# Designed miniproteins, single chains: the designs that were tried, part 39

Each design is a single chain, and the fold is of that chain. pLDDT is the mean over its residues in the fold that is shown.

## One batch from the design tools (miniprotein)

Design m1344
Fold by ESMFold2-Fast:
Structure m1344 (fold): chain A 87 residues (1-87)
Amino acid sequence: SMLEKLIEETYRNSLLAAEILYEMTKSEKAKEALELLKEALRPGVSLEERYKLVKEASELMGEELSKLSPEQRAELFRRLMERIDAE
C-alpha cells in the first residue's frame, strides 16, 4: 500500500540521516543511533521490536541534531537530499 511505502521510506530516510550525522560528527551517540536503525531495518524484525529500536535511535538523534550549527544542519540536509535522489 502507499502508506506502507511511506513508512518504509521514512525509516530509510532516518537511516540515511543517521549515517550522515555520524560521518559529520563522529559522535558515539550518532554511531549508536545508526546501529539501532540498521537493526530496525533488518529483515524479520517485528513491528514491536522495530518501534523500540527506532524510538531509542530517535532520542539519540534528537540530542545530537540539537547540537548542530545552522551551517551543519544545512550541510546534513544537502547530503540527505543527494542520497535520497541517488536511491
Scores: mean pLDDT 83

Design m1345
Fold by ESMFold2-Fast:
Structure m1345 (fold): chain A 78 residues (1-78)
Amino acid sequence: AAREEAYRELVKKYEPRVKELQEKIAKLPPEERQKLGKEMSKKTQAAADAANASGGDIAEVERYLELLIEQLEEIAKK
Protein backbone atom coordinates (compact mmCIF):
# COMPACT_ATOMS: atom_id res chain seq x y z
CA ALA A 1 0.00 0.00 0.00
CA ALA A 2 1.03 3.64 -0.49
CA ARG A 3 1.76 4.16 3.22
CA GLU A 4 4.02 1.10 3.35
CA GLU A 5 5.84 2.25 0.20
CA ALA A 6 6.30 5.77 1.61
CA TYR A 7 7.59 4.31 4.88
CA ARG A 8 10.10 2.12 2.99
CA GLU A 9 11.31 5.20 1.08
CA LEU A 10 11.79 7.10 4.37
CA VAL A 11 13.79 4.18 5.80
CA LYS A 12 15.99 4.06 2.67
CA LYS A 13 16.48 7.86 2.85
CA TYR A 14 17.41 8.01 6.56
CA GLU A 15 18.92 4.54 7.27
CA PRO A 16 22.44 5.26 5.89
CA ARG A 17 22.75 8.47 7.95
CA VAL A 18 21.44 6.80 11.14
CA LYS A 19 23.92 3.92 10.65
CA GLU A 20 26.84 6.34 10.09
CA LEU A 21 25.95 8.33 13.22
CA GLN A 22 25.47 5.18 15.33
CA GLU A 23 28.96 3.99 14.28
CA LYS A 24 30.43 7.37 15.37
CA ILE A 25 28.56 7.24 18.70
CA ALA A 26 29.86 3.69 19.33
CA LYS A 27 33.36 5.25 19.61
CA LEU A 28 32.27 7.26 22.69
CA PRO A 29 32.79 5.83 26.21
CA PRO A 30 29.84 3.69 27.41
CA GLU A 31 29.03 6.11 30.26
CA GLU A 32 28.82 9.07 27.87
CA ARG A 33 26.69 7.06 25.40
CA GLN A 34 24.22 6.08 28.16
CA LYS A 35 23.89 9.67 29.44
CA LEU A 36 23.41 11.19 25.97
CA GLY A 37 21.08 8.36 24.94
CA LYS A 38 18.73 9.13 27.85
CA GLU A 39 18.71 12.84 26.93
CA MET A 40 18.01 11.99 23.26
CA SER A 41 15.08 9.75 24.29
CA LYS A 42 13.54 12.60 26.32
CA LYS A 43 13.91 15.07 23.42
CA THR A 44 12.48 12.66 20.81
CA GLN A 45 9.62 11.24 22.95
CA ALA A 46 7.04 13.90 21.94
CA ALA A 47 7.75 13.39 18.22
CA ALA A 48 7.61 9.58 18.65
CA ASP A 49 4.28 9.89 20.49
CA ALA A 50 2.91 12.19 17.74
CA ALA A 51 3.96 9.71 15.02
CA ASN A 52 2.28 6.84 16.91
CA ALA A 53 -0.88 8.87 17.62
CA SER A 54 -1.12 9.79 13.90
CA GLY A 55 -1.49 6.08 13.03
CA GLY A 56 1.73 6.18 11.02
CA ASP A 57 1.23 9.47 9.15
CA ILE A 58 4.30 9.75 6.90
CA ALA A 59 4.84 13.45 7.72
CA GLU A 60 4.89 12.72 11.47
CA VAL A 61 7.18 9.70 11.02
CA GLU A 62 9.55 11.83 8.90
CA ARG A 63 9.50 14.59 11.57
CA TYR A 64 10.48 11.99 14.16
CA LEU A 65 13.32 10.64 11.96
CA GLU A 66 14.65 14.16 11.28
CA LEU A 67 14.62 14.97 15.02
CA LEU A 68 16.28 11.61 15.78
CA ILE A 69 19.07 12.39 13.28
CA GLU A 70 19.51 15.90 14.76
CA GLN A 71 19.96 14.36 18.23
CA LEU A 72 22.33 11.68 16.94
CA GLU A 73 24.40 14.37 15.16
CA GLU A 74 24.59 16.38 18.39
CA ILE A 75 25.81 13.27 20.27
CA ALA A 76 28.31 12.45 17.49
CA LYS A 77 29.91 15.91 17.90
CA LYS A 78 31.16 14.84 21.33
Scores: mean pLDDT 75

Design m1346
Fold by ESMFold2-Fast:
Structure m1346 (fold): chain A 85 residues (1-85)
Amino acid sequence: KVNELIEKAKKYRDEAEEIQKSLERARQLTDEVIARYREQMTPEQAEKVERILRDSLERGEKRAQEEIDKLTNEAEKLYNEAKSL
């Protein structure tokens, strides 16, 4: 019983961690792409591309953070429930 709650909490925590890692990778890739466009385009064109990519990343970050928060809250709930038994 207690072990089942702890295992479920760990799974939610692991899922949140994977999303966090994916988000960090998306940030790094976005920075790399922007840097490459700055080398290949005029400054004005590069700024427009950067704004589009940054805006897309920000929307993705918000959705990812909401899912991380949800998974973290579920993990904490299950962990506290296990400790209360």
Scores: mean pLDDT 84

Design m1347
Fold by ESMFold2-Fast:
Structure m1347 (fold): chain A 82 residues (1-82)
Amino acid sequence: DSSSLDLVRDLAREAERLLREGEKNKSIELYEEAIRVAQEGLDLLRLGRRSFSEEEYRELTGRLQAIIERAKRGIKELREEE
């Protein structure tokens, strides 16, 4: 289903945008929002697995997981400053 693929790609782009804004503004709230959006993308990938090729699933899963990991590191670093 192309609409599912497009939705997950849009969520990945939005999560990356929020991650960049969180990094630029030193904002835990923006990092948490990036994690939330990326997690929505992962949930859609898991629920709609049959709608994705193996390459698409692997690529998008890796991309979304990288966003979550990077945002979590940013939160940890900022909490050290609080």
Scores: mean pLDDT 84

Design m1348
Fold by ESMFold2-Fast:
Structure m1348 (fold): chain A 74 residues (1-74)
Amino acid sequence: AAEEATRLLVEAGRSEGVTEEQAREGVERGVAALVEAARAGHDPEELVRETAERSDTPEEVLRAVLEAARRELE
C-alpha cells in the first residue's frame, strides 16, 4: 500500500534525511502516474522497470508503489 511504500522510502532515505512528508508526496505522485499510465494503456510494470534502471530507488519501494497503483485500478 502507499503507506508501506512511504515507510520503505523513509527507511531507504534515512541517511539523506528524507522526511515522511517528502516520502508520502513522492509515493502519491508515483502511484498517480502509474494509475494514469495504466488507464492510458501502458504497462505499469514496464514503467516501474524503467524507473529502476534510471534511479537508485530501492526495488522494495518501487514494488510497493506498483502494488498500491494496482489496488487503485481494482
Scores: mean pLDDT 75

Design m1349
Fold by ESMFold2-Fast:
Structure m1349 (fold): chain A 72 residues (1-72)
Amino acid sequence: SSQDQRRQAFQQGSQFIEAIRQGNFGQARQIISQMYNTNSDDIVDRAINMIRQALSSNDRQIFDQIVNQVRS
């Protein structure tokens, strides 16, 4: 169901936040790529927006760079 896909994307998002906080930017990039491969783009974009709001200002700058690299 759509709700199951959103839950899955949110859980992957939590793992992404942890990777950013640990400074593991290579893992963070892989997680975002896998999210787009396993979920619809709409669901992933919504999860990305929620993740961004949960990050500190410093982590948010790094997050934006990684997301832009994956979307490019």
Scores: mean pLDDT 75

Design m1350
Fold by ESMFold2-Fast:
Structure m1350 (fold): chain A 66 residues (1-66)
Amino acid sequence: MTVEALATAVRDYEARTPEELTLKKGDRVRVTFDSDAPPERVPATLLETGESGLVPVSVLGDFENI
C-alpha cells in the first residue's frame, strides 16, 4: 500500500551521497513509500525548494497523510 505524506525533519541531516537530500530541523517534506514495507530511507521532496532525494526515516516526524 502506497502512502503519500507530509513530514517534518526532527533534526539536521547532511547528505552522504548525491542521491540523498540535506535537511535542517524544521524542514517540511513530501514523502512517498510503501507502508507494508517501510524502507530505512525514503524519497523526499523539500516543499520550500522542490529539491528531492533520499532521507533516513529516522530524521522525519509529524507525518500527515495527504
Scores: mean pLDDT 75

Design m1351
Fold by ESMFold2-Fast:
Structure m1351 (fold): chain A 93 residues (1-93)
Amino acid sequence: MIEELKKVKNLLREAKEAVRAGDYDRAIQLLEEAINILKKLYEKSPFKEALKRMIDLFEEAIEAVRAGDREKAIQLLDEAISFLDKLIEQLEK
């Protein structure tokens, strides 16, 4: 779980840089890969509510990217990264 969550965090950072560069297709591709990892973890996880919140945030970020709302997309990605950092920290205790 922790290694998969760290991979998701790296995908979010890359997606944020893609949004900043105007590469929206790449940002969407990276976010869809992150969602697929989270959905796979959801089936076997005791943290289902946290993982569902993450998936919902990523889907909102994809919609913001599709709408061309760069600022909202970056804000949602920053929120997702912050939430993921807190979740990883709790799991490493």
Scores: mean pLDDT 82

Design m1352
Fold by ESMFold2-Fast:
Structure m1352 (fold): chain A 109 residues (1-109)
Amino acid sequence: VDDFRALLATLKELYPNLSPDRPNSASFWAKEFGIEVPEPELLLGLYDGYQMYLSLVNPVNKEVNPENFKELFDDLRESLKRRYPSLAPLITDTQTPSDEQLLAALEAQ
């Protein structure tokens, strides 16, 4: 979550009028299943951040340098793969796993 918080801080600096204060999926899943492990927050927050990145770079406005955000998400993605090797097949450059797939992987740990 700290890495995801750093990404959100960067987004707020670049887009001061955009408030990406959506509750992250990690908070939702922690409430639903009583997950007390910090690692699920990193996993779900990373994918929320990547979806946010895709929303910023793809439709109509390229005011953001896509390369900068891609590098940040690539670093987080590689950290996630190192922490959860079983999840590596679900982590791709162009596709995020569904919330159902992420939940199943977390429960399987």
Scores: mean pLDDT 47

Design m1353
Fold by ESMFold2-Fast:
Structure m1353 (fold): chain A 62 residues (1-62)
Amino acid sequence: SMKAIMEKRNELIKEGNDIGVEIYQVQKRAEQNPSEQDSLDKRAAELTDRLFEISREIKKLE
């Protein structure tokens, strides 16, 4: 099942990259829209927590 492990790892890496892009976009939006900053900062924190979960799951596949 090495192929299945590699496929799962690649899926997690892709998800992590997508989340990284979303964090960047959310942070840029917060800078441009101070009235939304609190909600956007909360969203960025949620995305960061998910990124840590993905990192832990990738480590488990080693």
Scores: mean pLDDT 86

Design m1354
Fold by ESMFold2-Fast:
Structure m1354 (fold): chain A 80 residues (1-80)
Amino acid sequence: SGTRVTFTLGADANLRVAAYAAREQARKLGYEGAEVEIVGDNQLAVTFPAPVSDEEIAAIAAAIEAMGNTVEGYEKEDLP
């Protein structure tokens, strides 16, 4: 089982920079196998090979915002 988290960013977000920030924070949390994908004009999906906590999701959102992006929200989906 794993988790997919889809972040909705501000309309002016730099998706390349946001994807970099998300990937680096996932690695710092121990999820080197996490996949980061741009899935829309202002949306970023992070797929984890394991369940993730709300605190870990918040840490990734904070890393995205630290690089000059706005995180408007996220959706969490548990995978089989």
Scores: mean pLDDT 86

Design m1355
Fold by ESMFold2-Fast:
Structure m1355 (fold): chain A 70 residues (1-70)
Amino acid sequence: SAPEFTPTADELRRLLESQGVHLSPAQAREVLQAFLDALGQTGDIQQALQQLRQQGYPQPVVDALGKILG
């Protein structure tokens, strides 16, 4: 089954905005997809976040994701 808590790209965008991170709808979809791909590869939220940082995502985006999803 799909994870019980998987935000939509729009929900993620609004949550990121609450942390001071402003993304377009397209950027929010890209970030969500990259996170889900990394999570599928690592099986661990913290390792997935580190992988996003290594892919060039800005530290504030990665930190906000950690607060929202960890």
Scores: mean pLDDT 79

Design m1356
Fold by ESMFold2-Fast:
Structure m1356 (fold): chain A 55 residues (1-55)
Amino acid sequence: MKYLSSPQFISDALGRHAGLSPDVQREVLERVEQLYKEDKGGPEIGQLVNDVLAR
């Protein structure tokens, strides 16, 4: 995948930008994995990323 490689990649990227605690990173990873399972994809993941970065 060129834009969204994996839930782990998204979690790592958010950790770099937002300085998330390990607990929050774990929650974000879990939430992204759930969105992938539900086939929600880019829009839902984008919303999650925006919410984290807006802190």
Scores: mean pLDDT 62

Design m1357
Fold by ESMFold2-Fast:
Structure m1357 (fold): chain A 68 residues (1-68)
Amino acid sequence: SIKEEFIERLRRYPIAQGLSDAELEELANFLVSKNVSMEQLEEYVLIILSGLKEGLSVEEIIEVLSKL
């Protein structure tokens, strides 16, 4: 599923290993609600990683993604 592939891809990055299970679930559920395709998944993962590097919260990252 898109959710499983998203979590697997995100967990490959050390910065994302600091995310709780609840935070991963929130991000994954947001992507499902937006009907994000497998082709779009890489772009969304990179935006999430960029936000985490900038010190943004998961809620702030979701706000950024909602504008795409």
Scores: mean pLDDT 84

Design m1358
Fold by ESMFold2-Fast:
Structure m1358 (fold): chain A 106 residues (1-106)
Amino acid sequence: GKKATKEEIKELLKRLIKILKEILEKYGSKFSDEELGRLENILLLTEELLENIDEYSPQDLANVLVTIVNEVLKILKKLGLEDTEEAKELKEILEKLKELGGEELE
C-alpha cells in the first residue's frame, strides 16, 4: 500500500469522530449499556488520538483506526444496523485506511 501521510490520517480520523457522534445521537437508545459505554470509550480514544496525532507514526495510527472501525462495524452488525448510511461511511473510511497500509491489530 501507499505510505500514509499524517494529513490523510487526520482527515479520516475527523470523519470517524463525526460518524461516531452521529451513530450515538441516532442509535444510542438501541445499544445496551455495555455497547454504549464501549462506543463512548472509542469516541474518547479517537478524540485523544486527534489531539495527540503528532506523537504517533502514520502507520501506528492507521493500524489503530482499522482496528477501531472494525470493532464499531461489528457492534452495528450485531444490532442489525450494518446497512445504515453511517455503517456505509465507516466501510469507506476502513477501505481508505487499508489503502494507506493500515492492518487490523491481533
Scores: mean pLDDT 84

Design m1359
Fold by ESMFold2-Fast:
Structure m1359 (fold): chain A 89 residues (1-89)
Amino acid sequence: MEEEIRKALETGDLKTLEELAEKYGLEKVKELAVKIVREEGEGKLPKETIEEYVEKIRKAKSVKEILKVMIEFEIDLGMKEIEEGVERV
C-alpha cells in the first residue's frame, strides 16, 4: 500500500496516485511525499529548500498538486547533481 504510493510518486504516475488517494486518502500520499522529499533532499538540498517543498506538499489540495511539487523537487535534485558534476562508479 504505502510502497505502491511511494513507487507512483517516484515515477510521477498521476493516474496511480489519484487511484491510491481516492482509496486510501490524500493524507497518506502527502505523508509519503514528505518522507521522500526529506530522505532524498537531506544532504543534497538546503534545509530551507526541503522545507519549502514540504510546505507545498502539506498545502496541496489534490494528488495533481502533490505530483507537481514532487516533479519540481526531482528537477531540483537532478540539476544539483549536474552542477556538482558528481559521478560514482
Scores: mean pLDDT 76

Design m1360
Fold by ESMFold2-Fast:
Structure m1360 (fold): chain A 68 residues (1-68)
Amino acid sequence: LEEVRKEVDEYFKKVSEENTKKIREADKQGLSREEQMRLIGEVLREIGDALDLGFQALKLGVPVETLL
């Protein structure tokens, strides 16, 4: 069970890092505020989905990869 928690933590870390890179890339591209806000909305939704997936994996006692 502790192994599943570690996998979930690593998954969240990867999602966080990926989304941070997307935001930085958007800033470098000079996107408008409206485009940046849309991107932020997408990022927040992806984070929410990742949290739900992680919670389901913990609840079922299976690796996150099993639910993907």
Scores: mean pLDDT 70

Design m1361
Fold by ESMFold2-Fast:
Structure m1361 (fold): chain A 97 residues (1-97)
Amino acid sequence: KALEYAEKARQAVEEAIKALENGDVDTARKYLKEASENVRKALELTDNPEAKEAFQKALEHIERAERAILSGDVDAAIEHAKQALEYVKKAIEILKE
């Protein structure tokens, strides 16, 4: 069910943010990968257009967070990870309605 994968994605993004705030870039990358896999799974399982749009925005921000890590910009990575978290939360709210 899409909601189950969305909840897993939310938890993964929250853990990625904590890792980035602690300077643990390797752990953050692992959780961002886990988040993107769960968001893609949720996206495939939902027919709700508003939830799909929110998941697509979450994936864009996860990708930007990963790119920021590769360029050494931890502050930008945290910002994009937080934006991804807000879009995942929005998709969860839509799926519960």
Scores: mean pLDDT 90

Design m1362
Fold by ESMFold2-Fast:
Structure m1362 (fold): chain A 104 residues (1-104)
Amino acid sequence: SLKERIESLRQEVENFKAEYDKAVEELLKKASPEQKARIERFKAWLDEEFARINELLDQAEKYYKEGKTEEAERLIDEAEFRLNLAKFVFDTEIWLLKKLIEKE
C-alpha cells in the first residue's frame, strides 16, 4: 500500500542519514583542511537531499490522507528515485574521498 511505502521510505531515509553522518564523521577525523572543506560541502548536499526527500514524503502522506492517490504515488516515486540517486552519489564520493585520504 502507499502508506506502507511511505513508512518504508521514511525508515530507509533515516537509516541512510545515520550511515552518511557516520561516514562523514570518520573522514573528517583524517582529512586535511582542503579535504575537510570538500567533505563539509558534500555533507551539506546530503543534508539538503535528506530534507527534500522528507518534504516529499510529508506531502505524499498529506495527499494520501486527502484521497489524492495519484499525487501521493508520484511524490513517493520521486522520493524513492532521489533516495536511490543520493545513495549512489554517496557511495561514489565516499569511495573517492577514502582513496584520496587513506591512499587506497
Scores: mean pLDDT 88

Design m1363
Fold by ESMFold2-Fast:
Order: structure tokens, then C-alpha cells, then sequence
Structure m1363 (fold): chain A 71 residues (1-71)
């Protein structure tokens, strides 16, 4: 089984950071429910923040990140 988390990043820095924070919160909930290793969870959180920073820096439009977690 898999859990899917979809993150839509806009060119608006505030909205992008808000969406990233929401995705991170979902990741933490899934981590607790399915006992995901802290190291893997931390790596996923860093990836989400890095993508959000990249979207803000480029300002070219929108980016979509879909994370699949095996359960």
C-alpha cells in the first residue's frame, strides 16, 4: 500500500511556504501512524523545503511534488 501527498507550489512565496508547511504536517502524521524511521521522515521534510525554496527562487510559475510512501 502507498500513501500519496501532493504539494502544489505557486510563484507566491507566502503561499508556497504555507503549502510546504501543510505537506510537512501531513508527513509527520503519516510518520506517526505508520512508524516511519525518523531519518527517512527528516529527509522527506528537507526535500519538501528545498523544492519550495527552488520554486520561490525561480519565480517561473508552479511546481508540483507528489510523494509516495510505502506502508
Amino acid sequence: DYVEIELHLSADPEETRRQADEAIEKLKEIGKKYNIPKEKLDEMIRAVRALADHAVATRRGEATLTIFIKI
Scores: mean pLDDT 71

Design m1364
Fold by ESMFold2-Fast:
Structure m1364 (fold): chain A 68 residues (1-68)
Amino acid sequence: LAPVIMELAELAAEAEKTGDEEGAIARMVELLRSRGLDDLAALAEELARQGASVGEILGAVVERLRAM
């Protein structure tokens, strides 16, 4: 789980530097699905549809990963 959290944090940091939030969210979803975390990928997509920022999506996903 820790490597996934690190990769998600790195994607969020890149989005903050480049302003490419849409690309970062897409990569987060792809990463989560590739690891079999489909429920978390769906959560990230749902939050993005509600207008959540990359940081908000990262926080929600990481919170759930750490609680598991």
Scores: mean pLDDT 80

Design m1365
Fold by ESMFold2-Fast:
Structure m1365 (fold): chain A 81 residues (1-81)
Amino acid sequence: MTISKAELDREVQQAMDLIRASVGSLDEALVAEVRRLLRAGESDDAVTARVARRLSEKRGLDPATARRIAAALVAEVRRAE
């Protein structure tokens, strides 16, 4: 693990705040999808790209914001699992 918990928590919290502000609710299924893809042997970059695409398509987030949120979620799942 190469990420401090405080730094990761701050990045994840900012990403979560953006999701809540944009959609009014949080979809836990997205976290489960990240966990499943990582266990299937997908790279962090591939999982991040797939999750970011889903966020842009389903939630209407711009691609840069979606990618940043996806990267934070992937990092958190990697650290927790």
Scores: mean pLDDT 68

Design m1366
Fold by ESMFold2-Fast:
Structure m1366 (fold): chain A 94 residues (1-94)
Amino acid sequence: SEEKEGLKKVFEDIIKSLEVIADTLPPEVAERFRKLIEEYKKILEDKLKNASIDEMKETFQLALKYLQKVFEAHVNKDYEEMLKIVEEFIEKLK
């Protein structure tokens, strides 16, 4: 539906934000982070395939909270915490 396609674009923007962060990381950390982004994309696609609009909105709010935590860890150069935050988000999304 048109509404679901609009919400999917918002999730694509969140993924793009994470990819921008990956570009700023040390190469080894960037590789691990990009692998987590790929896992996130796959799980998100599976979750959204059967999701209602309300479920998509709830998923969006959760994604915003985790994106903020990722930015905070990134600013502090706490890359292991940053990776852990993304892993936790992926687990909550399942």
Scores: mean pLDDT 82

Design m1367
Fold by ESMFold2-Fast:
Structure m1367 (fold): chain A 68 residues (1-68)
Amino acid sequence: AFDAQKKAAEAKLDALIKEKGLEPEAKELAYRGLKVVLAWAEENKTTVTDAQIEAVVANAEEHYRREK
């Protein structure tokens, strides 16, 4: 079920956020990014990869740094 995929992706995102020690603002950006990727995957009947989740965290961290 897509709900199960969503929970798995969120768990992986949470683990990466904890590992990298992201600030609350960067954490919020990462969750927003994951929601976009999950919506795209649901619309296209595909799965979210670990690499995509890693990219979401990296992009949120970099975007937060650049906007700050």
Scores: mean pLDDT 77

Design m1368
Fold by ESMFold2-Fast:
Structure m1368 (fold): chain A 88 residues (1-88)
Amino acid sequence: SEAAREALEEGFAAGMTFEDIVEGLRKQLEALKKAKEAGIKAPESLKKDAEALLEVLEELLKDESLKEEEKKLIEESIKIVKEILELF
């Protein structure tokens, strides 16, 4: 999950917020649901990326320095990633 962690770190360095992560994941979930309904198979690489992101997000939740609002956004992100994984 080094690539997933590096992607998050690069995103934060570029000004990405936890709210942006939630929005991006919601859009991805919607796109994957529509693709599944249309009979389009999602690539295995997306599943692996989602699994790696889930591990990174669960590790981030253990950080005691996070604000309560940030923890809630990470919990929402985890929920959405789990819903994405259920589509595979």
Scores: mean pLDDT 81

Design m1369
Fold by ESMFold2-Fast:
Structure m1369 (fold): chain A 60 residues (1-60)
Amino acid sequence: EEKKKEYLKKQLEIFKGDIDAGRLTPAQVAEVRELIEEAKKFPELQKEADSLQARLDAYL
């Protein structure tokens, strides 16, 4: 489970970078939303998931 949290945290950082760079595709938007939902299941990732969701909402 620790490995899963590390993976999710890394993916959240990667997609945050893609959003900030304006490179998000429609397919990636759906993937990011699913990633956020998965990350929200972990209390340690809650703030990062919420931050990414806010950025995605602002981007769209």
Scores: mean pLDDT 78

Design m1370
Fold by ESMFold2-Fast:
Structure m1370 (fold): chain A 83 residues (1-83)
Amino acid sequence: MKTIEELKKEMEELAELAKKSTPEQAAGLATRAMLMGAMAGAPEELLREIAETFAKVNPEARALVEAGLKRALEILKELKEKE
């Protein structure tokens, strides 16, 4: 389980990489950050904040990032059911 500090540091590194990436690559990095958050037990609100951060650093990726957020929320529900 990642601490919130470790998660934040990895998100900063991924966000910096996303600034230099294509929209598709940035969306992939955002999805990775959101999945890491979901697996760490992050609340839905934090996953939404992650998505917004990546959409701000790479605005062309916004639609793909939002799609990734929907998938991360689905996985979060599945993890709660599966334990």
Scores: mean pLDDT 76

Design m1371
Fold by ESMFold2-Fast:
Structure m1371 (fold): chain A 71 residues (1-71)
Amino acid sequence: MLSPEAQALFDEAIAAAKAGNFDEAIRLVTRAYLLEGKPREAAEVGTELNKLKKDGATPEEIAAFIREKAA
């Protein structure tokens, strides 16, 4: 289960993604995983998010991906 602090970072990341601020969304998700003591997952999910950004994913698609990871 995510800590309340990590969940807050995921919620902020979803808002940033919806605003089209993908770099901030990636930064916040990475910080959430590091807070949970999951540096491998931070690197993996950060890489997936950067690939989605590079491939031209929409704000809604990036937000949906982050929301799925928070569940």
Scores: mean pLDDT 83

Design m1372
Fold by ESMFold2-Fast:
Structure m1372 (fold): chain A 83 residues (1-83)
Amino acid sequence: SSLQRTLIMVEASIATVRILLTVLKRYNQQMSPELQARVMQQLDDDKATLEALLKQSTDPSLKARAQEAIDEVDELKQEVQQM
């Protein structure tokens, strides 16, 4: 379904942020203010997409995955703000 494809793409976007944070932490690197702003915007956009998906979907499994992804976005936003 189109909603399932959207969820997969958003999950990939979130995974990209997680990988970036993991790499920066591993090499003791700080995030530039410009990169931090872009990553925060990406996470805000991802969360908005997931919240729209929750409202549109009637599939309990897809809704559960979207909620897990929203929870991860909130955790990543806190981590980005600390970098």
Scores: mean pLDDT 90

Design m1373
Fold by ESMFold2-Fast:
Structure m1373 (fold): chain A 83 residues (1-83)
Amino acid sequence: MLSEEQVELVLEELREIIANRENLPEISEETAEGFRLALEALENLDEELFERGLETLRREFGERAAPLIHALELAYEHLLSTK
């Protein structure tokens, strides 16, 4: 299980990617949208939106996204359990 500190780091990284998207030319528009959907889902605990975000990241990065997707899934579960 991710610690509260690790969950906050994941959220901060997503916010930073979204905020600095225009300065990150290596990130496609589709990948940026995947991060945006994941962040919005984590903030609102929206499971359907979360799954759409993860599916976008899986399509863009394939197996290379697995550690990030796993971290996002653990963050979502942690946020649900603290409600």
Scores: mean pLDDT 71

Design m1374
Fold by ESMFold2-Fast:
Structure m1374 (fold): chain A 87 residues (1-87)
Amino acid sequence: SAEEYLKKGIEALKAKKWDEAMRYFQKALEIDPDYAEAKLGLALVYFYQGKFDEAYKILDEVIEKYKGTVYELDAKSLKTFIDNITG
């Protein structure tokens, strides 16, 4: 299920296995394209890889598609954090 791939992605993130985490979050999104938690996980992988443009693209998508939810707040918080560390 999409939830099983999300869990595996989170496990890979904790292990700092960025390529594995990315693949699992992508598999979750192949099953459920509207899975906000998997999109945030993918953005977090890009962030840890220093790929801030790719992270922003996903975070902007989450903000637009999930307005009024905790996922919008999480995405905005991560964008603000990236902005503060990049200048």
Scores: mean pLDDT 86

Design m1375
Fold by ESMFold2-Fast:
Structure m1375 (fold): chain A 76 residues (1-76)
Amino acid sequence: SMAEEERIKREADRVRDEALAQLDAATTDEQIDAVVTRTYRRMQELYARAPSEEVRNYIAYLLSQVGAYAEARKAA
């Protein structure tokens, strides 16, 4: 249903926002990698439950944002 799609998208948004906040607080590359690993696992669980390709693509997009942000943090 559209309601289920919106619910999963909101859960994915929360996972991404939490990951970005944790990355901002991270002070070591090991901590950054741990955040990325945990976020990937949480997103994989949502991906497996996704009712449509649109929702799966959205989750993949959010995960790519987290990955890019993590790499930028490690470069700084």
Scores: mean pLDDT 88

Design m1376
Fold by ESMFold2-Fast:
Parts: C-alpha cells; sequence; structure tokens
Structure m1376 (fold): chain A 75 residues (1-75)
C-alpha cells in the first residue's frame, strides 16, 4: 500500500541518518522496526526493500563490532 511504502521510505531515511551518525543503538532499534514491518507485509517489492535494508544495517553493525575489537587491542 502507499502507506506501507511511505513508512518504509521514512524508516530507511532514519536508518541512513543513524548509520552516518554512528548511532548504533538507534540502528538496532530501526532494524527491529524493519523486522516487524517485514513480518506484517506481503507486498514483494516492500519485502525485498526491507530485507535489503536489514542486511545492510546488520553488515554495518558487524563491521563496527570488528573495528571496536581491533581498537581495544591497540591500547
Amino acid sequence: SAAERARLVELIRQLGIALENKDWERVQTLVAELEAMLAATTDPEVRSAIAGAIRLAKTELETNQVRMFVMEQEV
């Protein structure tokens, strides 16, 4: 629906801002909201977009965890 697409666009916009700001707590919250939306929608286009956004966000979170680990070793 148009409402689902509008909500997805807003969540992706917020996710982009959180990723740019390295706000990892907000990224995790937005991933949870995207996962809830994925469970509730049957629109294949919306589902594909949500799955892509979740994958990107989880990859960025994992990359940050690896970076933090390396930084801890360099003290």
Scores: mean pLDDT 82

Design m1377
Fold by ESMFold2-Fast:
Structure m1377 (fold): chain A 84 residues (1-84)
Amino acid sequence: MKEKIEKIKELLQKMLDLARPHLTPEEVARLQRLFDEILEAVEKGDTERAKRLLDEVFALLSRHLTPEQRLEAARIYSEILELL
């Protein structure tokens, strides 16, 4: 469980870093709250909630990404889904 949580945390951070130069401090804070909620849902075994929150994160980040960065974010998203 702990190793799985840390891997998901690292992957979420990688997604954030793709969009970070284009995000306001308020958007970064909102994303960090969503990350905390995803990690809590994973720890509790609530896969459906974790997936829904992850979809929200991806949608929020995609607004700030190029098409190439969106493909990279989609790959990271898929890796997180495999860990859920």
Scores: mean pLDDT 83

Design m1378
Fold by ESMFold2-Fast:
Structure m1378 (fold): chain A 91 residues (1-91)
Amino acid sequence: MEEIRQRLLESMSPEERALYEARVDLLKRFGEKVTELLNKARSEGNEDLIKEIEEFYREFLARVYSARTLDELRQVGEEAEKKLEEIEKKL
């Protein structure tokens, strides 16, 4: 996968490459946090929080993939961080 990823990045324009890398970073960072919160909600049997986290993550993925600029991705990240903080407070 690493070699395939590198070849894919080499075929992209500098702008497309920057946007792709930003998306990958955002997905890794927030995906990890979502997984931790989701596992905790599941361990507590909190079905409402599980649903809220799953719905949040679906919306987050849609926004990340629909973003066309680095500025839009930064906005998605800031809003996601705020929402995850709110969810964490409910745990």
Scores: mean pLDDT 81

